# Designs tried in a protein design run: designed miniproteins, single chains, continued (2). Part 71

Each design is a single chain, and the fold is of that chain. pLDDT is the mean over its residues in the fold that is shown.

## One batch from the design tools (miniprotein)

Design m6615
Fold by ESMFold2-Fast:
Structure m6615 (fold): chain A 55 residues (1-55)
Amino acid sequence: SMAHKEARKKLEEAIKELVKKGEKEELDSLESLEEVLKYLIEKGLITEEEAALYP
């Protein structure tokens, strides 16, 4: 439960950071949650393990 909460919070913060950096249009072009998670992993903002915990 705590690990899932931390993963969700980290995902939300990573998305906010990308939006602040002007990457909102790139995020909006992604069709699914799985693509968003992969993008965040490629940017080094979250790990694959953290992405797997996101519900």
Scores: mean pLDDT 74

Design m6616
Fold by ESMFold2-Fast:
Structure m6616 (fold): chain A 66 residues (1-66)
Amino acid sequence: SEKQKILDLIEKNREAFIKKGLEAGFSEELLEDIIESLKRMAEAIEKIESSSREELEEHRKELLAS
């Protein structure tokens, strides 16, 4: 599934992303927020992949509104 692929990529790269981000001076809160947003995107993508073109636009708009 697309969701599982994205979650796998997030987990595989999470450690390196956090480490490098902290080293660059980013806040822990910001880095965690980015990861959380990516996970929410994975959930939304699963819905989007299952929907018609009209539904895709509605779901995308709703996701961005959050």
Scores: mean pLDDT 73

Design m6617
Fold by ESMFold2-Fast:
Structure m6617 (fold): chain A 119 residues (1-119)
Amino acid sequence: MMEVTESGGGTVKVGGSVTLSGKVSGVDFSSFNASWWALDSSLGFRLVASISADGSSTSYAPRVAGRATISQDHSKSTLYLNLNDLKLEDTATYYFVLEPATGGHPVVFGQGTKLTVVE
């Protein structure tokens, strides 16, 4: 049975930093392209960052470029998102998504990690 573990959410002040993590037991992350997505009531479901299955390519949304880092640990089946210099607009529920590198449907994992950024 697949086990999902999420961490790193909560309430953080503007200018702070956070590391979000998503772990999926029993999944080989080397077989999946992975991404982080933010859901908020004003802007909907938006891509934050992505990483290829082999880790050779990463991409970042313009709003987080220069202050976000996506990384993965295949041995731990864990995907990370580090966000620095937090802004009020980073307030959202964050989901991680795995997509088979061979193609197919993206799978959204977990119930989401809520991040609230305050002044």
Scores: mean pLDDT 81

Design m6618
Fold by ESMFold2-Fast:
Structure m6618 (fold): chain A 57 residues (1-57)
Amino acid sequence: PSDEELEQAVFDVQVAVVRSLLRRGHLSREEALRIAEKMSKKNPEAARRILEELERS
């Protein structure tokens, strides 16, 4: 359904923003982990992308 496509687009943007903030040091590891945990409830794949960036740090 279109709602799933919209939800995926929103999560893609959120993941991109979180990853950018992590790379710049504007977001702590703990903050990113909390965001990923919250996100995993609705989209575990998006949460994994944040965790992937966190593992690179």
Scores: mean pLDDT 78

Design m6619
Fold by ESMFold2-Fast:
Formats: sequence, structure tokens, C-alpha cells
Structure m6619 (fold): chain A 77 residues (1-77)
Amino acid sequence: MKEALELLQEGARHYHKGLEAYAAGDLEKAIEHFEEAIKYLTEALRLAEEEGSPLVETARTLLEAAKKLLEKAKEEL
């Protein structure tokens, strides 16, 4: 399986793509990217928690941000 760091990096990439789509008003694309970010960040957080990794805080913070923006994007559809 992918390491927590690799999953965190993929989640962060989707999070940033979601932000760009959201800023452009492409809500459907923003939702898609935030959902992918949540998927990767959830797995990254799980692995980081199992390992006692300092990545737990970063993964949790990004996951919370992605979830909040996904909710906001869905409300604006």
C-alpha cells in the first residue's frame, strides 16, 4: 500500500485542484476534486494514526478543510 506521506501528497494535490476549480466557479469539478482529496486524506490519516506519525495533524487539518469546502460547493450547486 502507499505510504501515509504519498497519500497525503495526493490528497493535497486534489485539494489544491478543487480550490482552483471552486475559484473558477466550476462547482462540479471542485466537488470531484474535494471528494478525491477526502478519499486520499482519510487513508493518509488512518495510516499516520496507526504509525503515531507527526503527519496526523497535517492530514487531519487538510481533511477537515476539504470536507468543509465540499459541503460549501454542494450547497452552491
Scores: mean pLDDT 85

Design m6620
Fold by ESMFold2-Fast:
Structure m6620 (fold): chain A 68 residues (1-68)
Amino acid sequence: MSEDEKLILEADALLALGKMALALGMPELALRQAREALELLATVPESPEKERLRREAEEVIREAEERL
């Protein structure tokens, strides 16, 4: 697995945890996880997977901030 592929999978996992945190009423945790995912994605070349995950991260951040 390339480093870029590894970072994409790590970001995807962080966003899955962030969505779970939102479902459990933990918006601060969700916000931290989504921000970390965006930091990882910032180091990866543009791809459809990166664009999808970036949009998901922005949505998690928005929902978390609405609850804070």
Scores: mean pLDDT 85

Design m6621
Fold by ESMFold2-Fast:
Structure m6621 (fold): chain A 85 residues (1-85)
Amino acid sequence: MRLVLRRRDGSRVRVGDRELAELAGISVGTARNVLRGVAKALEKLGAPLTSKQILDSGELTLGQAVALGRAMRRLGAVAVEGVEE
């Protein structure tokens, strides 16, 4: 799975489990759980979603949502557009 993020300039960036782990300072296993939770939030609420909307969905733990927010900030990303295989 790869996370598809939108940056402030409108550009897209794709982030896999390993890249997400490095950006967020978490294990690859935790990054995979974040990606699965984001996929479920997108299925329920549609895209795009902010990190706060994903936290509010309840599909991520607080720690997972904080990790996602950290990765997004490091990339200058403002929204999640999707999760790809």
Scores: mean pLDDT 87

Design m6622
Fold by ESMFold2-Fast:
Structure m6622 (fold): chain A 72 residues (1-72)
Amino acid sequence: MTAEQYRAQGEALRAQGRYDEAAEHYRQAAKLAPTDAELWAALAEAYELAGKPEEAARVRAIGKTAVPDTTL
């Protein structure tokens, strides 16, 4: 699976309200494309929607180290 495939699956799961599963797919996408700020943002949003704000904050912090010049 590519980062694009994981992103597409995450988007489909999010559209279905399956936020935990969407977060897992976005997490795999971010691992494959760690400099893509949009993947870290999508992962953080999926965790927020899943009711996991602490995980969302952690993911935003990780994204800032991977893409230091970007606000997440």
Scores: mean pLDDT 79

Design m6623
Fold by ESMFold2-Fast:
Structure m6623 (fold): chain A 81 residues (1-81)
Amino acid sequence: TEEKRERMFEEAEEYLEKVREELLKKHPDADEEEIKRIEEEILKEFREYLEKGLIPPAEYDPNASPIQQELAKRLEAIYAE
């Protein structure tokens, strides 16, 4: 539903803020600007899938960044509600 899509997007944004602090702690050498860029790209892709009425792919790519992997896990959890 439209409401579920809006809720998923809002929760994804809020979750990224929390995850960013934890990921920076695990990866202190990570560039904050690079992290934000990756987050923005992920959110754009996520929004496009939701607008089409699709579920964003949440399969782990072992070559993806830690942030992309964590977001993928979280999006699966939100959708499963």
Scores: mean pLDDT 61

Design m6624
Fold by ESMFold2-Fast:
Structure m6624 (fold): chain A 99 residues (1-99)
Amino acid sequence: MIDDPELQREINEALADIALATLALSQKSPEVRKLLLEFRDKVRELGGEIVDVTADHIVVRVDSEEKAQEVRKLAEETNKRIKEIDPSAKPLKVTVEVV
């Protein structure tokens, strides 16, 4: 057991980064990859934490409903831009948890 909450948080953030970067690299379009990485950066700017990433689903944790709404809007805008660039791309599914 790693009994260091700060270290555990850093490890979890690094793993989420690797998973999201892997998802981005799996995209055919460089522009779609850029949008996924920009989404990550904007979520972090809002004070959100990416806690899980699967092949098409991202879980984001925030500390308020207002931040949750901003993350959802950001996900919708990102998905719209992805569809404009690559209509065959799978939509990004985002679940937002308020803690």
Scores: mean pLDDT 74

Design m6625
Fold by ESMFold2-Fast:
Structure m6625 (fold): chain A 75 residues (1-75)
Amino acid sequence: SEMEELHKLMAEAMDKAREAQDSANPLSQRLKAADEAIKLAEDVLKKATNPRLKETAQRLIKGVEQTKEQLKKQE
């Protein structure tokens, strides 16, 4: 169902956000994971009609963007 697909996308976005936060991963992998997390969460925002799911996706995007900015400062 559409709801199951959105939950799957959100779960994948959360997994990629965790990968971006993992200091054991090389910087290049963390940056790629951050970009993937943002893309997946943006797909949820485009398809979701539920306001709470949209808010969750927006918060994830904001958090991952901040992580990405912090990682870029290490370059």
Scores: mean pLDDT 86

Design m6626
Fold by ESMFold2-Fast:
Structure m6626 (fold): chain A 67 residues (1-67)
Amino acid sequence: GHMAVKREMKPEDITVELAEKAKTDEGALDIAARTGISYEEVKKIVDDKNNTPYSIAEKIRELVLKK
């Protein structure tokens, strides 16, 4: 697009603090846009109550790597 685009997130940029922000709609959308993972996939990982913030970060990193 012609507007400013956020830089792509690398797996090493996916931290536990970022996973905590992914619990918000804005945070999940930002992660989806910058990782190429769908918003729906990010929300499913975050909304799983059995996942810790560490587990959320790990699962998002694995999806980024498996592209």
Scores: mean pLDDT 74

Design m6627
Fold by ESMFold2-Fast:
Structure m6627 (fold): chain A 65 residues (1-65)
Amino acid sequence: SAETQAGLEALNAGDYETAVAHFRRAIEADPRDEQAQMALALAIGSLPDAARRAAELARLRELTA
């Protein structure tokens, strides 16, 4: 998807917050997008702030429920 492509570009640039937002939108559009799910988990794990990682993990649980 366009969102998955944009997320991968942001991830390659080291913009993990932007990558998280794009991959999240990709999963909202297609909950079966396994590439976007895996990429989102990697992007979340790369966030430097523990509180931000916790918040995005909570949101990921909602998207994959």
Scores: mean pLDDT 81

Design m6628
Fold by ESMFold2-Fast:
Structure m6628 (fold): chain A 68 residues (1-68)
Amino acid sequence: MGGELYMEGLNAYEMGKYEEAVEYFEEAAKLLKGGLKAQALYNLAKALEKLGKYEEAKKYREEADKVA
């Protein structure tokens, strides 16, 4: 489940569907643990940056650093 959501997030991001990517990565991060959760949170932050949500992106990047 978490890994599948993470892959869907990557696909959405590559297609420029950043809002969908955010939703997928956020759900993936809730289900994943350790390094995989950190990867989901880093990619969530990248998608948020593409949407201009820099403060939200910073928050998730800081959260990712704690679980990496």
Scores: mean pLDDT 85

Design m6629
Fold by ESMFold2-Fast:
Structure m6629 (fold): chain A 108 residues (1-108)
Amino acid sequence: SLGALAQTVARAVVEAAREVAVKKGYDPDQIEVNVTRLEVTVDANGATFRATVNIYQNGTKVATIEVTVRVDANGQVVSVEAKSDDPEFAEEVAKRTRELLEKAEIPG
């Protein structure tokens, strides 16, 4: 279902942002990641999900990232792109989001 896919995308983006922030030296016990916006566009070729995420360290906002996930009509990930004030951070989040989404699509 589209709703289940949207939840899967949002969870993958949150987890990717959290993992990359921890890898960059943020404290895993003090980090919080919140989805502030999730936009979904559906067409005959699939769906595009645009998630805006705020990252907090000990209650202070340290980053905002926008992640765009494109899936085809079969729910397979076509592309993941991310944008933020830290391009290297955005690239790592996009890469990790894709890895998590591909893992979530394992038949079970």
Scores: mean pLDDT 83

Design m6630
Fold by ESMFold2-Fast:
Structure m6630 (fold): chain A 80 residues (1-80)
Amino acid sequence: SLEEEAERLLEQLQKLLDELETLIYKGAPQSDINKVYSQFLSLSRQLLDLIEQLDEESRERFLERHGELLTRMVSLLMER
């Protein structure tokens, strides 16, 4: 179902943020950080496109969860 696909994309986004946090913590090259960031943006766009196809209640729940992931991403990128 579309909801199951959205859940899988959220799980993938969460794993990318965990990877990003690890890269930042160990002082990885900016090129490695940029690759993970690009993957996050690509999957985020896929999730947003999928969310638009969901019912109103599900759409609101997934948008909120996506917003939390975006907040985490911004926080991690402020850690140079």
Scores: mean pLDDT 87

Design m6631
Fold by ESMFold2-Fast:
Structure m6631 (fold): chain A 78 residues (1-78)
Amino acid sequence: MAEEAERAAKEGKAAEAGRLAAEAGQEALRRGDAEEAARAARAGTEAAKAAENAKEAALATAGALAAIGAAFEAGGKY
C-alpha cells in the first residue's frame, strides 16, 4: 500500500499519491503499523512538494496529513 503511494509520487501523480497515502495510512493504523503509515505520509508529502498546481498540492497534502495522523495513533505520541 505505501509502495503504491511512493510509486504514484515518483510518477508525478500528486492527487493519486495523496489518495493512496490516505488509504495506506488507514490500513496501517488498522494493523498498528506506524512505520508503514509514516512511509505513506512521506509519499504524500513528496507528491505535494512536486505538485504543479494548488489543487493537486492540496489533495496530496490532505492525504499526507491523514497518513501522519495514522502514524501517530499507531506509534503513540512522544
Scores: mean pLDDT 80

Design m6632
Fold by ESMFold2-Fast:
Structure m6632 (fold): chain A 104 residues (1-104)
Amino acid sequence: GEKEELAREAIRLAEEAIRLARESLETGDKEKAIEAARLALEAALLVMKATEDKELILRSIGLALQAIGGQVEVEYTGDAKRGAELAIRAAEGVIELAKKILEE
């Protein structure tokens, strides 16, 4: 159904965010860290749309804020590695929540 498609899309975007963030960790590329954080944010918002469970919605909001924090870290401090680490953590959380939606 539509919610399952949103959850699968969230996993796809989160996996791409992790890929870009890992490349940023290796190279120090700030643009890749920012793009990873942006994709992790988009993925978290898709999880929020994919569920009516209040706990999963609140957890997805927390992951969205963590992803925003990753972008802000890069833009304001120049720390691409910290931004990438925050993006990875947010994206991994999105994958966990999206899998719970798909298991129901």
Scores: mean pLDDT 90

Design m6633
Fold by ESMFold2-Fast:
Structure m6633 (fold): chain A 62 residues (1-62)
Amino acid sequence: MKEIFEELEKAIKEGNLEKAKELMEKIREISLKEKKSLSDLLEELGIPPSFLVELLKFLSSG
């Protein structure tokens, strides 16, 4: 699961909006399966909440 977030971060840094959207769909599937929000998943993986800010900025610019 952490690898999906690492791939998402890389896609954001590369400006690959299509790949970022694909990875977001996979994260949504995991969220539904685990009955956890995206923020809960980030907290469990030790990923800082600033990641959500960067993700939202990237998605809003594309």
Scores: mean pLDDT 75

Design m6634
Fold by ESMFold2-Fast:
Structure m6634 (fold): chain A 65 residues (1-65)
Amino acid sequence: SGIKALVTNVADVPLPISDTVVFRPGEVVEATILEEIDENTLKIKFEETGEEAVLPKSLVEVKEL
């Protein structure tokens, strides 16, 4: 289990999540926050694809649902 959230890429650059999934600048996705690895790093699961990614908090805006 994790926390459901809306996650926005605020980095102004595409973030490659997998070979088929790119998190685009300004894109808002539904995700589950699986783990806060540290104060600067999140592990999230993208709800649409099921892909998991480790992302810097500085590159994303998170709004918990």
Scores: mean pLDDT 82

Design m6635
Fold by ESMFold2-Fast:
Structure m6635 (fold): chain A 87 residues (1-87)
Amino acid sequence: MAGVAEKLAKGEELKKQGKYEEAAELYREVLKVDPMNDEAQRGLVESLKALGKYDEAIKVLEEVLKIDPLNEVARELLEQLKKEKEK
């Protein structure tokens, strides 16, 4: 069984507890199975931003866009991160 929904729920729980590094790992595991999972992309980026790991968040989104260049969620998140980094 996929366990994707369970990992997403656990990631959100860890994120609410401020355990961003542990949450990020669960979202990465989801993306290994489902690389275009919108919830996992958003959760991983949010967790990495909370840790100050902007370059890692950008790299994750660039890897998604390498697989699917038209992925709207990844494009949106990447644009936002690049704008935040340019400030």
Scores: mean pLDDT 81

Design m6636
Fold by ESMFold2-Fast:
Structure m6636 (fold): chain A 116 residues (1-116)
Amino acid sequence: AAASKLLQLAQVAFAHTLEAAHHLLQGDEEAAREAAALAEEAIAELSKLDPEVAEALRELQRDVLAAARAGDAEAALAAARAGGERVVAAVPAEDQAAVRASFDAALATLEARLAG
């Protein structure tokens, strides 16, 4: 089955937050701002559907981007994993496995990019 709009927006918000973190860690502040803005747009749309999921993603974005701005790739990945688990806990039980799988795939992509 196709993912719900909530699942699609959560995936988009998470992926663009990780993209913004990657750009910050590379020193590309402009690309990071553009990616963060896309994540914020997805979170704003999510807040109309599920304010609790949207808030969990805002907290995730804040913590991930703070670590990335400090130049700490390990802390940024740890914040993304911890925040991702909070987002998974906030989504409906039937959607949790799909959200977790999507977030794990996005994290693996970022880890590969950070490794070179």
Scores: mean pLDDT 87

Design m6637
Fold by ESMFold2-Fast:
Structure m6637 (fold): chain A 59 residues (1-59)
Amino acid sequence: AAAEAERAYRRALEAAETEKDPVKAAMYVLAEAVTAELLGDEERAEELTRLARERLAAG
């Protein structure tokens, strides 16, 4: 069970939701993606990286 990776995923989504600056929000999500990768959750790391890219494209 990758509880730490799941926590990072939820934290990144919450931070992105409350952050008004889309670039800053994307950077926050990207930082959490690195944490997920270090915890061995490659799927969540990929999803967080994709979300960061989408946030930047939307802003």
Scores: mean pLDDT 71

Design m6638
Fold by ESMFold2-Fast:
Structure m6638 (fold): chain A 81 residues (1-81)
Amino acid sequence: SMRERAEALIREARELLREAEKLLEIDPDNVTARIAVELAREAIRLAEEAIRTGDEKSLLEAEIQLGLARIALGVAKLELK
């Protein structure tokens, strides 16, 4: 169901957000990690909107934002000093 997909996405996005925030504690000037945080937060917001409104487009946008957040976090980890 759409709710189950959105809830799974929120869980993954929150895990990614925690990892990105932990990275920022080590390297607070890591711009890519800050981007990952912003993308993960937007993914959560859009997924919560999809649950509230039933709008499949909001869920698709959330999935795109989460995908971008994964890429950004991966790059940020490679940039870690």
Scores: mean pLDDT 89

Design m6639
Fold by ESMFold2-Fast:
Structure m6639 (fold): chain A 97 residues (1-97)
Amino acid sequence: SLVEELRRRLEEIRERLAQATSDAELAAVLDELGDLLNEIARNRDKLSPEELIELLNRIKELAMEALRKATDLSLILRAIGLILRAIGEILDVELES
């Protein structure tokens, strides 16, 4: 199942984020969250509105956690960008429901 694979990947990212202690590790987590957000957006037709909102909220929450850990301005801005993108995608799903 696509949704089960996406949930597993989000859990793996959460574990890596929890262990992230360097800017390089945090940047890698942000890159993976961005890639996953893009993959979810590309597969919107294969996911229910409830699954989309669940997955997008998980990305938002992980990006917010990355923001709390970020001290580098570039990483802070990247985390904010992901949060805003996830919110935008959630709103699009809700407006189409």
Scores: mean pLDDT 88

Design m6640
Fold by ESMFold2-Fast:
Structure m6640 (fold): chain A 99 residues (1-99)
Amino acid sequence: NPMEKLLEEVEEAVRKLIRFNEEMREAAAGEPVTWTPEEAKAREKEREEIAEIEKFLRKTIGEEKVLELYRLYRELREQGFSVEEIEEKLIELIRKILK
């Protein structure tokens, strides 16, 4: 089913985006960490992958809905929800968008 495959791809994209934003927030809150050359390259590739994921999401659900996901993510994080709970709630929103 092409729609089920699209839903799975969007769900994976959202999970990757959440995980990246969590890692960036932890990095911003912490002391500077010395990265190995391999770790630095991995982070650069991750940023490139996230840019492509954001582009894919904007084309698939629209820019307005992507901004809604970011807003909901921030609100849930401020309320103290776990990463797993945030992922579940954002994926539920995606499922409603892709009805």
Scores: mean pLDDT 77

Design m6641
Fold by ESMFold2-Fast:
Structure m6641 (fold): chain A 73 residues (1-73)
Amino acid sequence: AEPSTAESAIRTLATHLGEKRGPGAELPSQSEIARATGESQATVSKALKKLEKEGVIERKKEGKKTVTTVAAP
């Protein structure tokens, strides 16, 4: 199967943000990633869950919302 554009884009973005801003750098929202990649929100959600399980990204609660951040290397 061809690589998912959403998965590849999120992985690259997380790595790039981690290098420039360090671990804990905030990623764009699921909707923003969907717009940037041209993928559906469902595809982006699956990619985010996969990368979270791989330790590429972390989800943290910030008050009443969940923020997606770059995991520590």
Scores: mean pLDDT 75

Design m6642
Fold by ESMFold2-Fast:
Structure m6642 (fold): chain A 86 residues (1-86)
Amino acid sequence: SEFEKERQRIADRVGEEARKAGASPEFIDLAVEAATKAMEALKKSPEQARDVLGDALNKLIDHGEPAVATRVARAMVEELRRVEEK
C-alpha cells in the first residue's frame, strides 16, 4: 500500500538521521522501531502517534543518547506534520 511505502521511507530517513548523530547500530534500530510504531499509531490518531514517539525518545535518552533522540525527534515531527497535511 502507499502507507507502507511512506512508512518505509520515514523509517529509512530516521535511521539515516540517527546514523548522522553517531548512533550505535542498536540505537539506530531503536530509532527506526520508534518511527515505525509512531507511523502505525498515526493510523488511529496524531495524538497516539506523538505519545508513542515520546515514550520511544525517553527510552533513547535513558540509554544515554540525547543527541540521537533530538535528531530523531526533529525528523519524526517533520514527517508526522507532512502526513497530517495529507
Scores: mean pLDDT 77

Design m6643
Fold by ESMFold2-Fast:
Structure m6643 (fold): chain A 85 residues (1-85)
Amino acid sequence: MIEDAILALEKAIGAAKEGKLEEARKYATLALELLKASKSKNPNVKKAIEALEKALELLEKGDIEGALKALEEALKALEEARKEL
C-alpha cells in the first residue's frame, strides 16, 4: 500500500511539474485515499496525509509551486515511513 501511494505521488509530482493540474489532482487524490485506507498509525504516514491534503488545496487554488512543495514533502514523509517497514 505505501509503495502504491508513493507511485501515485510520484505521478502527481510529475504532472504538477508539467503544469497538468487535473492529472496532478487525480494522482494526489489517489495517493491520499490509499494512505487513508491503510489505517496506518505511523507518524510519517500521518505527515504525508496532511501534506497531501495541503497539496490538494493548493492545486485547487492554482498555486502550482506551493502544491509541488507540499507533494514533495509528502513523498519525503512516505520514504521515511517505508524505511521503517
Scores: mean pLDDT 84

Design m6644
Fold by ESMFold2-Fast:
Structure m6644 (fold): chain A 75 residues (1-75)
Amino acid sequence: LKQAEEYERLGEQNLKNGDYGSSARSYRESGELYLKNGDYKKAAQSYLKAAEQYRRLGAVPLAKEYEEKARKLLS
């Protein structure tokens, strides 16, 4: 979980700096690592944070992809 938490913190830091692209990537990596570790709730939360940043960038299809990944993890 340490690397997942590290990417989550990087996502937060990049978001505060207005770097939505790096923030989205960091949250995506965090979600993938939480998923690998069986933490579906945190994986879904990280994917939703990534999707939010992708929407800010106008990357709507990619945002929808991560929103759908999160939905499946919470079902």
Scores: mean pLDDT 87

Design m6645
Fold by ESMFold2-Fast:
Structure m6645 (fold): chain A 61 residues (1-61)
Amino acid sequence: SEEELKELAEKYGLTVKQVRDLMELIEEMGAEVARQFIVRELGLSEEQARELVEELERLLR
């Protein structure tokens, strides 16, 4: 869990805190809102945002 969050953070150029905040955003507002936030506020591509959200949803199960 902690190791997986660190790996995702390194892969997408984010901090572990940002990854945790995105997990909370997905749980509270859903995957679509999180995807839009990633693209607009974190500057990742739509493809990277989609992949990251899918990986985070897998970890939340």
Scores: mean pLDDT 85

Design m6646
Fold by ESMFold2-Fast:
Structure m6646 (fold): chain A 58 residues (1-58)
Amino acid sequence: TKEEELEKLENEITELSLNGASVEDILKKLEEMLELSKDDPERKEYLELIIEEIEKLK
């Protein structure tokens, strides 16, 4: 389900963050979550803010 894919991506992002992965790898997973969250305005807004903050680190 869509929720299962979102949970999987959230877990992948958490693992990447804990292991010190590149900004690009983290952004890629966040963009995938954003695409899956098109019908959830609260989650979409939250993810857009996170992506914006992470992009500033480049």
Scores: mean pLDDT 78

Design m6647
Fold by ESMFold2-Fast:
Structure m6647 (fold): chain A 115 residues (1-115)
Amino acid sequence: NPRVKAAIERLLEKSDLSEEERERLLRLGQPPIFIELKKGERIDLITHPGLGIQEGDGALIHVLKGEVAVELPDNPTPIVLKEGESLYIPRVVPGTRLVGVSEESVFYLVTWPNR
């Protein structure tokens, strides 16, 4: 879809991404949400105002640079994702958080409504 590709390209122009990371995002054909986290920064997936995620929505997280920890309310141990790793969350629940582990971490988030 040419409009989706153009929207991703405009989003990537605002970020300090490598040409390789841009090509990887464009190949997926999805409109990702681009997120940068510094070490110790946390975002709650449901309460974060920029994400528009509702309880029960699906999410895919893919790490482009650094390391991100995924905190799930029912799991006492965070899931640490390294560069190139992905996590599929079939249903986002309250208390799901993403935490920057490296000094700078870059990932994209793809979300979809529970339909």
Scores: mean pLDDT 72

Design m6648
Fold by ESMFold2-Fast:
Structure m6648 (fold): chain A 67 residues (1-67)
Amino acid sequence: MKEAEEKAEKVIKKFNLDESLLDDVTGYLIVEEGRILLPGEGSRVSNLIKKIGKEKAEEILKEAKKL
């Protein structure tokens, strides 16, 4: 959904993350906001946690809720 992607773009800019993480951040937000995952989205959640850590991923979710 465009809304989750727009939130992910804002979060990437705010946390100074690599733009290559856009899909991984979008997938993480979709899972944590309770949307049903599409095929392949679960691996993006796992990839985000592996790349930036669980604590940082939780910080990103908290910030996205303010948007």
Scores: mean pLDDT 68

Design m6649
Fold by ESMFold2-Fast:
Structure m6649 (fold): chain A 93 residues (1-93)
Amino acid sequence: MKELEEAREKVKEALELAKEKKEDWEGVAEKAREAGSLLTEAARKSSPEVREKLLEAAGHVMEAGRLALEGGSAEEVIKKLEEGLKKVEEALE
């Protein structure tokens, strides 16, 4: 599914930005928001079992974006993005 592959790329981009310590939290939040939207669209086109997993992934990714904008720790932002990426990778298998 193209939306799911694009979401995976956006989560990876957000993780790279967060790990580089450049304080580009607006960039992290924007990539997380884009990934969350793509995951939600992929969920709508998926079976019920895959849908729940993709909505969980979207929740983790969107929470990471919120934390990035609200002054959450880099460690917590990275953890939420990694949790989201893991769920996306599981859905692609």
Scores: mean pLDDT 81

